# Ledger of designs, part 5: designed miniproteins, single chains, continued (5)

Each design is a single chain, and the fold is of that chain. pLDDT is the mean over its residues in the fold that is shown.

## One batch from the design tools (miniprotein)

Design m16141
Fold by ESMFold2-Fast:
Structure m16141 (fold): chain A 78 residues (1-78)
Amino acid sequence: MVAPLTDEEVERGIAAAKAFADRLYKEGKLTKEQADELVKKIRELLEKMRNASTPEEAEQALLEIVKAVREFLEKAEK
C-alpha cells in the first residue's frame, strides 16, 4: 500500500500544528485546552491522509484539516 504521507511527513505536520497552536495560545487567542485539541485533531487527520487508499480519501482528509483549522481560528477570533 502506498500512503500519501510518510511517517516523517506526519511528524512534521504535527510539529507545525503544535507551533501554530502554541502561537495562538501565547497570543491569548486560544485556551490551553483548545490549543491541545487543535493539535490532537490535526494529528488524527494527518494519520487519515497517511492511511488513505484512494485520492478521494486523501482529498477528503485534507479538506477536513482545512475545516478544523478554520474552526479553531473562528474560536480564536471570538
Scores: mean pLDDT 75

Design m16142
Fold by ESMFold2-Fast:
Structure m16142 (fold): chain A 66 residues (1-66)
Amino acid sequence: TTLSGSEVDGETYLHQTVGDTTFSVLATPENAEAAEQGLAIGKERQEARRKENLEKFKKAGLTPPP
């Protein structure tokens, strides 16, 4: 998931990409917090996948990437 920002007619919008779909929402504090929570959940899922990859790298005798 990628988060970016842009301005349209003096209003700031947050653009969040999930898969091949991009959603645009007004950059309010509430929307920013929701986006941060979504990123945190995504990071936890990525961490679980990274842990699985670390085990594979260790079994292969390779140094895992940072």
Scores: mean pLDDT 65

Design m16143
Fold by ESMFold2-Fast:
Structure m16143 (fold): chain A 68 residues (1-68)
Amino acid sequence: GLSEEQVRARMDAIRERMRELTRDWPADEQAAQEANLGLTTDALLRMHREGDPEFQASLDAHEALVAR
């Protein structure tokens, strides 16, 4: 399975992609996305630590959200 370091690396990649996709957004909308990514990262790390069987599907869904 994924290590916590690998989970963080995948979330960092999502964050970088989201910043690229939202660079022309209004500043308040960019701040809202940044805050949402922080909450998502915390939730996914908690699921990973607890061995939640939905963890992998949740991570994959978030990656799919930024893949076009």
Scores: mean pLDDT 81

Design m16144
Fold by ESMFold2-Fast:
Structure m16144 (fold): chain A 92 residues (1-92)
Amino acid sequence: MREELSKPETVKRMVEAIRSLGFDIPEEIVRKFVTGELSEEEFNKLSDDEKIALVSAYNSASPGLARVQYELYLLFGGKPAIRELEERVRAS
C-alpha cells in the first residue's frame, strides 16, 4: 500500500512549512497537489510565490517524488501528462 505518500500528517507538515514562509494555501489544494488531483486551473490560481512555496514544502517532505512530479506538472500541465511520463520513465 502506497498510503504513506498521501498521509494526512505529510499534508499538515507541508501546510505548516508553507505558513512559515508567510503564505496561506488551503489544505485541500495541498492535499490535491500531493495526490495528483489538483486541476491546472486551481494550480494557476496560485501566485508564482505560492506555487514555489508549495513545491518547496513538498520537496522537503518527499524529495524524490516532488522533483519528478513537479517537472511533469510544469512540462505537461497536469495529471494526464504525469501518467504518460511515468509510463516512459518506467519503460526506461
Scores: mean pLDDT 63

Design m16145
Fold by ESMFold2-Fast:
Structure m16145 (fold): chain A 86 residues (1-86)
Amino acid sequence: ATKEELAAEIEQLFAQDDDLAAILAKLPEENRKRLYEGVAHYIELYRAGKLNEAQLTVIIRAILENNNVNVVDANAVINELKAKFL
C-alpha cells in the first residue's frame, strides 16, 4: 500500500469511531490532514523495520500531544491504530 492509501485508511478508521472523530474534529482541517500523513509515514517506517513498536508509539503520542490531544485521548487513538495497522 502507498502512504496515500494508508493515510486514507487511517482517516476512515477515525471516521468510523464517533469518539475518535470527536477528538480529531477539535483539530484544524490542515492539522488533521498532516496528522494522517505523518502517522502513515511512521507506520511505513515501522513496517520497513526502521522503527520498533515502542518508538512508533512515542512518535505518534508526540504528534497527538503537539496537536493538544490529551494523554487519555492520545492513548485511545494509539490503541486503535495498533489494533488496525500493527
Scores: mean pLDDT 81

Design m16146
Fold by ESMFold2-Fast:
Structure m16146 (fold): chain A 95 residues (1-95)
Amino acid sequence: MKEFIESLSKEEIKKIAEFIINYYEKNTNPSVKDEKTPYSEIYELFKKALENIDSDYEKAKEYLLKAFELVKELLEMNEEEMKNALEELLKQAKE
């Protein structure tokens, strides 16, 4: 996972984070936004990654790593499945 994130450009990281944030906001009811769930924690980490991408790129990558590790744990994915999912997200963000 770390090697995969280190291979991503700043623009690719931004696209992944923006896609996930938009997906969460579109599919989450406002009534549950104040409830701390694993999904809300992942959403906040992607938001922090975007906030730091231009000012502190290394910190942005750290937030992204934490977010993907939580997604792996929550969805019971292995590293290969996660990399494949991220590559698919990059393709969708390009469209």
Scores: mean pLDDT 72

Design m16147
Fold by ESMFold2-Fast:
Structure m16147 (fold): chain A 74 residues (1-74)
Amino acid sequence: MDGEAVATVTLTFTDGSTATSEPQKGPNAQSAIAKAIKKALEAAGKTAADVARYRIEIETEGERRVIEGAGSAA
């Protein structure tokens, strides 16, 4: 139970479909985000080029951050 970052990513694709990753742990926020994006893409059978929007939820002990944007986050 170390203070690792946990990221959940929801991707919206150019075809209007969405994919949400399972929560991914990493030693830092960037690592957790990269794992979550990869898992969401693999689950949807999509590539980074298919991503129109992203929503990233990063949780560390005592802190939660939400990042939204257009295109690939990684």
Scores: mean pLDDT 76

Design m16148
Fold by ESMFold2-Fast:
Structure m16148 (fold): chain A 77 residues (1-77)
Amino acid sequence: MIELSEKEKKALEELKKRLAEVQARAAELYAQGASEDDIARQALRETKKVMDEMIKKEKDEKVKKLLEKIRERLEAS
């Protein structure tokens, strides 16, 4: 039924909140006339930074591995 632990769900909720802030900043840059390439590049950099900080502070092995897997997928994109 539930594939994710409670700690993993909590970490994903935190990540979603931080990503919403990154998206809000991207929308502001778009409204200011920034290029699509600059917006995409900045959003990706901020997302990676958020994930790196979450991974660094995380003590739970499963949560850390989940966050690292998501980060690796972003680097591949």
Scores: mean pLDDT 78

Design m16149
Fold by ESMFold2-Fast:
Structure m16149 (fold): chain A 91 residues (1-91)
Amino acid sequence: MKKVRVLVAVQFKDKKSEKRKITIKVKIKGGEDVEAEVELEKKSSGEVSYAEAIFEGVESLEALKAAVPTVEAVGDNDVKAVKIVKAEELL
């Protein structure tokens, strides 16, 4: 199993400036769903926030890249949109 670093873009519904931790999940075809926790600084401007997250227990970078369109925020009603913009295998 491999570790994959991703760059995550998150847009929030409310515009309160605060630190947020969110859990993101992707659905791996033929495997179990994998989750990662992302800590972000939410901006009062309502702009997209970027942060890195690490998925562990991934079969391959290819498996994660195929699962990128399935990305969702788990249990967070303040997330308007989430997107994985880059993925890189860690050594």
Scores: mean pLDDT 77

Design m16150
Fold by ESMFold2-Fast:
Structure m16150 (fold): chain A 90 residues (1-90)
Amino acid sequence: DKEELLSGLELNKKLLEEFEKEEDPLMAESLRALIIMSLNIQAKVARSLGLTEVAELLEEAARVIATEEDKKEAAREAKELLEKAEELLK
């Protein structure tokens, strides 16, 4: 349901803050992989609920985290996309 998606977005926002601040490259890469997996799972849930725009924002956030080499920029862009998804769920 929408409440589970909102809870998952909040968790992913916390993971993004940890990712942005993580100075160990191996730990940062582990956080990156975890965030990508979490966002892709949530995007599939959003699509199953007919929330296409939310799903597209989550898929874009996962792509940003996967492809943006600058960790701080990746976290910033992904967080903005998650905040847009959160507004659509309220």
Scores: mean pLDDT 86

Design m16151
Fold by ESMFold2-Fast:
Structure m16151 (fold): chain A 68 residues (1-68)
Amino acid sequence: HMEETIELVRKAVEIVLQLNPDASEEEKRALADRVADGILTLEEMNGYEITDEQREEIRAVVDEVIAE
């Protein structure tokens, strides 16, 4: 399931950044972090256990997308 969550986070962050093309780097980071946190919250609400290590993996994916 983690691979599906990573793919969802990647796509959602890409979409949010596309919807906010004039956002500053700080604003892009804040938007991406909110989207990732929202997705992880939905996963937990659906009964999936998210470990601290998986949260760090998701943060790394967010960092990768922002850097692109």
Scores: mean pLDDT 80

Design m16152
Fold by ESMFold2-Fast:
Structure m16152 (fold): chain A 64 residues (1-64)
Amino acid sequence: SPDAERLKRMVEEWKAGKPLTMEELREIAELMKRVSEAELRAVGLSKQEIGYLKRIAASVEAIG
């Protein structure tokens, strides 16, 4: 999934020390609505990384 591959790239860039912008956090929330957990696992994201992405998405949705 291109959306899952993009989420993986964003996680890898963050782990490499690149800070996530507010625009990137909103993009993560939008992408998370379109991908399944199975797709995220298929691109090699760990359970912890998927959990982190879910928390970001929930936080962004709570803010509006």
Scores: mean pLDDT 84

Design m16153
Fold by ESMFold2-Fast:
Structure m16153 (fold): chain A 64 residues (1-64)
Amino acid sequence: ALTPGQEYQVELRVLEEFGELPGVTSIKVALSKVFKDEAGLAKWEKKDEEMQKRAEELAEELLS
């Protein structure tokens, strides 16, 4: 598991690369589901998947 400091570095890098924190994009996905916004859901799910994949890659680099 990542330390809090390593988690911070991953989130900071994702913010720099995507212009948004992972947690914020996940909230947008959840809200799109609640309000049944199909277009918003598709848009934010795609971005959330890309951000999660990048975060996993960065986490692996920090653990190496």
Scores: mean pLDDT 80

Design m16154
Fold by ESMFold2-Fast:
Structure m16154 (fold): chain A 93 residues (1-93)
Amino acid sequence: SEEEEKRKKRLEKLKEVLKEKEKNESLLSEEQKKLLKEIEEAKRNQDLKKIEEQGEKIEELAKKGANKESIDYLAAKAQQAYDEIRLAEEAKK
C-alpha cells in the first residue's frame, strides 16, 4: 500500500517530465528509437524482465558517451513502464 502510493507518485512525476516527449524524442538516434519501441512493446506485454534488459542497454549507451538528454528520456520511459507493470500486477490481487 505505502510502496504502491510512492510508485504512483513517481509515475505522476514521470508523466509530467515526459510532457516534452516530442522534443526529447527527436534527440534519439535510430538505435535509441529501437530501444524505445522495445520498451513500449515490453510494457504492452507486461514483460518486466525485458524492461530490465533495456535498462541495462541504456546504461551501456550512457557509458559510451550517448547524449545525456536522450539517455535520461529513455531511462524515464523504462522506469515508467516498470512501475506501470508492477502496479498492474498488484491490481490483479
Scores: mean pLDDT 77

Design m16155
Fold by ESMFold2-Fast:
Order: structure tokens, then sequence, then C-alpha cells
Structure m16155 (fold): chain A 73 residues (1-73)
């Protein structure tokens, strides 16, 4: 699960970079980083779902639920 936690931190880093560009009025770069964040969130959901299908694990199921709840908010 350490790798999942690292990806979650990468998602947060992309969001912070997007917010920084938005504050500077750099709409183009802000849009790029917000888009990258959204893509990485969707990719993580997809990967966790595939992992559950191959190797059912309570830990992976819990992480997938957590990410889906965060994405729904």
Amino acid sequence: MEEIEQIRKDIETLRKKAEEYEKKGDVRNATIYYTAEGILRAALDFVLEQLLKKNPSPEIEEELKRIREENAA
C-alpha cells in the first residue's frame, strides 16, 4: 500500500501546482495540472479495481472505497 500512498501524494502535488498557477493567473498551466490530477485519480481507481479482480484484498478494497468517496465529494 506504500505505492498507493505515494500516488495519492503525487495527486496532491499536481493539485497544489495547479492552484499555484491559478493564483499567478496562468490559466493554461493551471488547466494542464488540474487535468493531470483528474487523469491520475481516474487511473488510480482503474488500477485498484483491476488489482481487486486479480487478487482480492481487504486493504485494496478499502483503498478503492476511500478514493471513490474522495472523488464523489
Scores: mean pLDDT 79

Design m16156
Fold by ESMFold2-Fast:
Structure m16156 (fold): chain A 90 residues (1-90)
Amino acid sequence: MKVGYVVVRVGDTLDEVEFLSYKIDKDTKEILVLSTNLVPEEMMDAVLRKVAKKHGVPESKIRLVGSRDGLSEEETIKLFERIAEKQNAE
């Protein structure tokens, strides 16, 4: 799988930047997006559209994976750290 990070500006300032991790399946061309519970659902739709457009794939080929309702703040931080470690290892 090809793995990357998507940087999305949320709001009018650079300080309001949200980060998502995504990976592309080489065989199916599906894009799997890992979000955190810090990204509102409405903003997630806009992010998925941007990822689809960037990679020239239809939105139906993008799947939200790891959207975990009820995830604690600590668990969310650990998830981000795990994503960052994987990116730095590659």
Scores: mean pLDDT 49

Design m16157
Fold by ESMFold2-Fast:
Structure m16157 (fold): chain A 94 residues (1-94)
Amino acid sequence: LEEKIKKYEALAKKAEADGDELSAAVYRGHAYIAQGDLEDSQGNKKKAIEKFKEAIKLFDEALRLAEARGEDEVDIAMLQIAISVAKLAIKNLE
């Protein structure tokens, strides 16, 4: 999980440098999911919920950007699924 977090953070930073706001939000969202999974694996339920909530905010931003730009329906659906999965994870931890 730690290596996965570093990978997504690096991808997000590169996307930000390239001016790709959509990809930056997506990669940062996935980094927060990995952080939430790590916190959950360590029994830190409250911290896990906080990380999943941050991921949802980033995926919501990515979804708004993707819809505004007329991105592919598959990409939009994948973001909606990611948001739903994160929301379910929060519900299961509450």
Scores: mean pLDDT 85

Design m16158
Fold by ESMFold2-Fast:
Structure m16158 (fold): chain A 81 residues (1-81)
Amino acid sequence: MSPIELIEKYGEEIVKALEAGDYEKAKELIRELGKELNRPDLAEAMITIIDDMIAQGASPKEIANFARSFFRHLIRELEKE
C-alpha cells in the first residue's frame, strides 16, 4: 500500500473516531499510521495538537476537521516527492 493510500485509509477511520469522541481509538490509529509511515514523530505531534485542542474545549467536529486538514497537507507533500 502506498503512503498516500495508508493516509487515506487510516485517515478515514481516525476522523470517524474523532467525530464520535473516541479519542483513545483515534490516538491508537494515529500511532499505527505513524509506524506504517516510519514517522512516529508526526504521529506524536498530531496527538499533542489533539490533546491541546481537547484541553481548550474543542468539539469532536473541530478536532475531526483539524485531522482532515492535517492528512490533506501530508498527502500534498507526498505528491510533490
Scores: mean pLDDT 85

Design m16159
Fold by ESMFold2-Fast:
Structure m16159 (fold): chain A 78 residues (1-78)
Amino acid sequence: MDPSVSAAEQILAAFRSRAGESGRLSLEDFIAAMEEVTGRKLTEGEKKAAAKLVASLDTDGDGLVSLAELEAAFSPEP
């Protein structure tokens, strides 16, 4: 399995699955989805980077990000 474009698509699918009811994900869901798709544990530095990214996308300050914001960040190339 190619970890490039395919991984981003799988990460987005995992985000959609976890956000299904509200269309939003917490930082915990974001990290879990990334670890699930990559098949490896994220480092503390990667978790901090994820927290910073989620915080930058979180316009409401509620600790959640929308799927639209995540799709923009992980924009799949055709």
Scores: mean pLDDT 71

Design m16160
Fold by ESMFold2-Fast:
Structure m16160 (fold): chain A 94 residues (1-94)
Amino acid sequence: SSEQVERFRAQAAALTTAEEAALFAGLVAGEMRSIAKTSPPEVAEKLLELAERAREIRDEILAETDPARIRALVEETVRLYEEGVRLVEEVQKR
């Protein structure tokens, strides 16, 4: 998970355009929805909440012109992914 999160952080750091940043947020939303389909109901509900926030961030990035604000939204997306990974790991320990 730590390696997976670091890999995702490296991808986020490489983003140079609003279009790339929006695509990244969309991919995070899709990944969380995909994992939710095979997760227990309580974890699935939380993953879907994280996915919806990532989708909202995607739309916000597409409307944003400030590079510093886009970078902050990308960092928020990385934090949502880290939370999702943590939720899945806690279930796998049961």
Scores: mean pLDDT 83

Design m16161
Fold by ESMFold2-Fast:
Structure m16161 (fold): chain A 68 residues (1-68)
Amino acid sequence: SPLDEKEKKAIDIAKKMVEAQKNGDTETMQKLLDEFGRIYSEIKAEDPDRAQELVRKVQELMKKLEAS
C-alpha cells in the first residue's frame, strides 16, 4: 500500500539521520529531518495510530544504531 511505502521510506531516512549525526553532517541532517517530517505528516493525516507506531519504531531503531 502507499502507506507501507511511506513507512519504509521514513525508516530508511531515520537510518540516514543516524549516519549524518555520527558524522556531524548538520546540512544532511536538516534535509533528512525536513523529508521525514513531510512523510510523517502524510501518514498521520491518513492513519494517526500508524504514525504513532512509526515514531516508536524509529526511536527504537535510532537508539540501536547509535549504540553501534
Scores: mean pLDDT 84

Design m16162
Fold by ESMFold2-Fast:
Structure m16162 (fold): chain A 81 residues (1-81)
Amino acid sequence: MSREEQLYQEILEVVEKYLAGELSEEEAIERIKEILSKAESRQVLEKVLTRVDEHVRKTADEASYRRVRGMLLRAATEVLE
């Protein structure tokens, strides 16, 4: 599979574990940061984040989507800065 597809699947797994109560918010953010740091370019990172956001927006309830969106934005900010 492509790097983009691999990173997308890895972040989805973290999100699913977080929503299942298997990971705390801070643990999920740290794992997402680790996955995002493997992106070969900022463009790949942004594409992966967009795909995760779109998937969660369509499949999760509003409260779950808002929590996941906050985690993704925080992880992205900490990786890019």
Scores: mean pLDDT 84

Design m16163
Fold by ESMFold2-Fast:
Structure m16163 (fold): chain A 114 residues (1-114)
Amino acid sequence: MAARSPEEERVLRLTAVKLRLMGDEIREEDIEELRRLLLEEGESLAPAQREELERLLEEAVERLRRLAREMAEERAKIRSKEERRELLRRQIEEVARLLRELREALEEARARDA
């Protein structure tokens, strides 16, 4: 038994989910709660409340898809940077090898001139 009416509880739950969806991160739990409200209480909701829930669900799904695309793009950029880092590492190793060969050649030349 709630101290508030069931309608007041629904409005508070909807407002809480809406505030979360307007935040920087969307969680699958928020989408699941919207789906549960729509499935379990959809027929009992006023048409305007049902339309708002459906709209919020669509906005949440679209924002999640957008974030997933942005994350995929950032992973692609990280991979490209990692490949560039590996190329630079190989170039540094090659230069270090050439410097060792030059030092050995200089030491051999000095030994022959002595």
Scores: mean pLDDT 67

Design m16164
Fold by ESMFold2-Fast:
Structure m16164 (fold): chain A 79 residues (1-79)
Amino acid sequence: MDPRLELLRALNEVRELAGLDVAKEVSQIIAEGIKNEDVDAAVERIRELLLKAGIPQETADRIVDEVRRALEALVKEKK
């Protein structure tokens, strides 16, 4: 499976739930997480951002789980 397509799907869901500006900020955090190979820091920042944007905790947790899986795969590919 292509982890880049999984990230694109997660970003599209964030855009639909919280708007384009929040999706752009999540995208920037994802890029930083890949560059720094720090999945945990990226996922926690995304989770806090989604909660501040008014997304319910259960939905935010599901989205960050999807992002975590894709980021772990991309960081493994980079190594």
Scores: mean pLDDT 81

Design m16165
Fold by ESMFold2-Fast:
Formats: C-alpha cells, sequence, structure tokens
Structure m16165 (fold): chain A 64 residues (1-64)
C-alpha cells in the first residue's frame, strides 16, 4: 500500500512539473522532496518511471 501511495505522489509531482514545462530531472527533485516530507520511500528506478509518466502526461495536458 505505501508503495502505491509513493508512486502516486511521484506521478503527481511529475505531472505538476510537466504542466509547468519543466524537465524530468526537475520533476524527480520535486518528487524526492515531497516523498521526504510525507515520510515515504521508493526505489530510484520506480521514482524515475513514475515521474516520467507524470511529466509526459502534464506536457500533453499543457498542449490542450
Amino acid sequence: MDRAVAETAAILAGYESGLEGKTIEEGIARARKRLDELGLSISDEDLERAVKIGVEMGKKIREL
């Protein structure tokens, strides 16, 4: 359950970064800060994947 919450938070952080036209690297930094504040942990691999999904989604919405 905690993993799903952490992944969702990472996707949302990526989504916000994508909406702002930011990079995946900036999305990762945002996600790490948010997860630390929430006391959640996630693997680097899962974090990068989740953030990338969010960023791409945010970019698509930004173009609409």
Scores: mean pLDDT 84

Design m16166
Fold by ESMFold2-Fast:
Structure m16166 (fold): chain A 109 residues (1-109)
Amino acid sequence: MEIVKARKENFDENFKSISDKEKAIYFALNEDGYVEGGVTDDIEKVLTSFHARSPVKKGADVYALISGGEKTKEVTGLEGTILVRAIASEDAKPGEDVPLENVKITKIE
């Protein structure tokens, strides 16, 4: 599993080369812990959408997981402070949203 972390200011540069090759599970975190997540093969389009209609604020982290078909992933958002877990359905397709009830954020002390 490869984890790509990007801030909102540099999303395009961090994700462009990945979106052409592999299906990704993505998470958008804001400073108050709200999450938007989904499955995509077009990270650039997703990031453009987040910029236009954000729960994601400037400075929020976005995570793309290259999963090879695994249903459950865990991502450490900030060193020792946030863990994000998401579950995609096994029939999930690029462009589908992961329901918020399937995404959990745990603050790590």
Scores: mean pLDDT 40

Design m16167
Fold by ESMFold2-Fast:
Structure m16167 (fold): chain A 83 residues (1-83)
Amino acid sequence: SELKKEIEELKEKGLKLAESDPEKAKEYLREAFKKELEIASKDKKVLEEIKKKLPEIEKELETNPNPSTKEQAKLVLETLKKV
């Protein structure tokens, strides 16, 4: 759907800006994940799959040396905790 494309574009913009403009990067990534959760909330199966990925996201935060990947994983964790 168009909304899924918008989410992917927001993620790409956020990741590209993660090193040069962390403030805007966080905003784009938060909006992308917020929209993903809004879609997921309509589908019980998708929501459960996202919850199952929490351990993987936490592992990436601890083990991955890439700052952009860490920022993405951190924002996913924060967004999932708010829903």
Scores: mean pLDDT 69

Design m16168
Fold by ESMFold2-Fast:
Structure m16168 (fold): chain A 59 residues (1-59)
Amino acid sequence: SMADLQAALDRIERNLPAILKGSEVVRKAALHELERLAAQASGELRERILALRDTLRAR
């Protein structure tokens, strides 16, 4: 559901500082999760997920 997608995104956003300071494995796992969520999302939620993905990729 969209609520489940939002909850998953909120969890990643809360943990973002730890993910950015984490190992390559942790960052790759977060990127794969964001790509999976983006495939299920639409509209503004999808754009927000993709923006977060791009932030992680810039590292």
Scores: mean pLDDT 82

Design m16169
Fold by ESMFold2-Fast:
Formats: C-alpha cells, sequence, structure tokens
Structure m16169 (fold): chain A 107 residues (1-107)
C-alpha cells in the first residue's frame, strides 16, 4: 500500500540519519555540519521520489533522479570530507539508495 511505502521510506530516512550521525560524532564540527547537510539532502531526494511515485510518474524516471542526486552527494562527500569519513558516508548512501530503489520497485 502507499501508506506502507511512505512509512518504510520515513523509517529508511531515520535509519540513514542514525548511521550518518554515528560517523559524524568522532569528526570536527565543520565535518559534522557537512555530513548533516548531506543527510538532509538525501532525505529530501527520498521524499521527492516518494511524491513522484504518488503522482504516478514512471518508476524508471524516478529511479534515474534518485541515482543522479545520490551520485552528486557522493561527489560532495569525496570533495569535502577526509578520505576515511567520505568512504563511510558513501557506503551509507549506497546502502540507503539501494534500499530506497527496492522499495520503489516493490511499491
Amino acid sequence: SMEELEKRVEELIAKTKAKLDEIAKSLSPEQQAIIEKIGQSWASVARIALERIKKGEPKEAVEALVRAHTLALKNEARKRLPEDAAEQVIAVLNESTAELLELIEEG
């Protein structure tokens, strides 16, 4: 159902935030702010994707949008974070994006 999909997307957003917050807690305040902004941006992409699915947009087009925005966020992480932190953030974004795309295909 659409209500179940919406709930699962919000749960995924919360789970993603928790994982990113865990990475951020050992870093500088500047790096914490970067990770927070990346997480907020990813949550926005996930919610936009859900709204487009609700409007009946083709799943393929929504998936392409999610992939493109996630790639931009991964590039931002590589550019602005130390290598080890960037790799951890990118791993979380890859996992969360894969889960989001599975939810879109199933829903």
Scores: mean pLDDT 91

Design m16170
Fold by ESMFold2-Fast:
Structure m16170 (fold): chain A 60 residues (1-60)
Amino acid sequence: MEEIFEALAELFRATVDLALAKLQGASPEEIARLQARHDEAVARFKELEPEFLEYLRSLL
């Protein structure tokens, strides 16, 4: 349960950091690093999403 909020916060931060780097014209290496972080955050969220939905269903 706590893990999903942490994953959402990380996904938000990774998205903002990547968007800002692209907007500021950061180096290709920096953009690649931030893209990898964003991809990892998306994967983590997708892994936790089914368990979170199951938890919500159990409350109904």
Scores: mean pLDDT 78

Design m16171
Fold by ESMFold2-Fast:
Structure m16171 (fold): chain A 62 residues (1-62)
Amino acid sequence: SQLEAAERLIAMMAASGLSVEQIAEYAGLSPEEKAEVLRRVAEGEDPVAVVTEAYRRKLAAQ
């Protein structure tokens, strides 16, 4: 599925050393979604999990 492919790609980007900002940008997150992701990661949440969750919400809204 598109979600599973996106989850694998997000994990691969993180494993390759891309920043949270770069991964969020590539995932096509809005400025508001990106700000929320960056805040949650700064508070100690896992970057891959947070970006994947934001991307899943975006797909569900479409």
Scores: mean pLDDT 80

Design m16172
Fold by ESMFold2-Fast:
Structure m16172 (fold): chain A 66 residues (1-66)
Amino acid sequence: MLFRAEVVAERNGLSVGRGEDGGRVLAAGYPPRVGDNAIVAVDGRVSTGVVVEVEGERRFTVEARE
């Protein structure tokens, strides 16, 4: 599944993103880069994933790969 997020904060070198669905997405780098490991937390689910798209420094898309 693809999750699109907007960066709302940086925390310890991680990008903290807010998903379009109101979930949370953490990317392993700041700014997020394609290939960064990510964690997606949406609707009580936690999934691992990879950043597959980046739009500037503020928007990124994660593909979940549990």
Scores: mean pLDDT 81

Design m16173
Fold by ESMFold2-Fast:
Structure m16173 (fold): chain A 86 residues (1-86)
Amino acid sequence: MSLFEKVDKEIEKLLKEGRVDEILANPKLFDYYFLLKNTDEKEAKARYWFYLGKVAELLGDKSTAELYYRLALKYDPNFEEAKKAL
């Protein structure tokens, strides 16, 4: 939970600032994505796919973003942010 909250805060800051290059080039954020991907917690899996969707949108790939938001909703159907992003 604490690690998950720290990842969310760092990613949200970079997304708000539009610093996509730092998200993609930061090895620590890549490791966090890897950790979230390998968890069995539905909420963590939903957040992982949601942040990949946001990165895809910043890169201009709306189709990939929609796919990732739908994957987030598959793990957490009540994820309001992912519903709003579709």
Scores: mean pLDDT 69

Design m16174
Fold by ESMFold2-Fast:
Structure m16174 (fold): chain A 68 residues (1-68)
Amino acid sequence: AALAAAEARGNAVTPEDYYAAGLRLLEAYRAGPDPVIEDSVENIAALLERQGRLEAAAELRARLEALR
């Protein structure tokens, strides 16, 4: 999860929450490219892959690459 999601009410985060956080980070990256945001998106994609959400992870990575 993004650091903000981990801080919010402990650690009760679903794959859907991770995916939504990834999309919000991509919007922020589009407004201003930042290596910290890039790393956060890649970390979320990796977490989604480990949870078996391969399509969601691939989508986030593809969108990030398109913004580079």
Scores: mean pLDDT 74

Design m16175
Fold by ESMFold2-Fast:
Structure m16175 (fold): chain A 88 residues (1-88)
Amino acid sequence: SAAEERELAELRELLAERGFEASDEELREILEEARRQLAEAKAQLDALYAAGELDDAEYAAAQAVLAAGDESVAAMLRLAHALHQARL
């Protein structure tokens, strides 16, 4: 989407300012793969819990790890957007 393309461009600019060069295509592929891996991990975790292979404590701990991963991606995109808008 246009919003996603804008967020990718902002992230690329932020990385370039720190001496890292990456194209919008490279960043898109990385972010899409990261989101896909998180979705697959969540589905697998839910299946293991439903099968009784994980207890409640193990399931809760694994969910917290996956939630942190999803939040990290979202936080990174929000930070890139904010820095690009402020141009600090």
Scores: mean pLDDT 70

Design m16176
Fold by ESMFold2-Fast:
Order: sequence, then structure tokens, then C-alpha cells
Structure m16176 (fold): chain A 62 residues (1-62)
Amino acid sequence: GELEEAAKEVAKHLGITPDMALGILQTILSAGYSLEEAVRMLKEAKNGAQAIDVGNEALRAR
């Protein structure tokens, strides 16, 4: 589906696994962001560690 396709795109951008990217995307979605917003936020990250931080920050902002 769209979420799995987004996870593959994010994974390729960050050099991480699709499963890891899917987990981070689901975390951001659970914080109330759209899939489009979640993908945009993660494309601004430079690596997997920053992407994890983005997910955690999204949850804290709730």
C-alpha cells in the first residue's frame, strides 16, 4: 500500500531498512501527522539516527 511504498522510499533516502522506516513513519502518524507530512519530515533527516529523533520529537509534541 501507500505506507509500504513510502517506507521503501524513506529507507532508500536514509540508508536504513524498510522495516525500520515503516516503524518511524507509524510513530509520526500516531502523533497525528499525515503520511505526506511524515515523509517530508523524514526526508529532511540526514541519517537513521536523526530520523529516530524526529519520530521521538513528534511524539513529545503531543
Scores: mean pLDDT 84

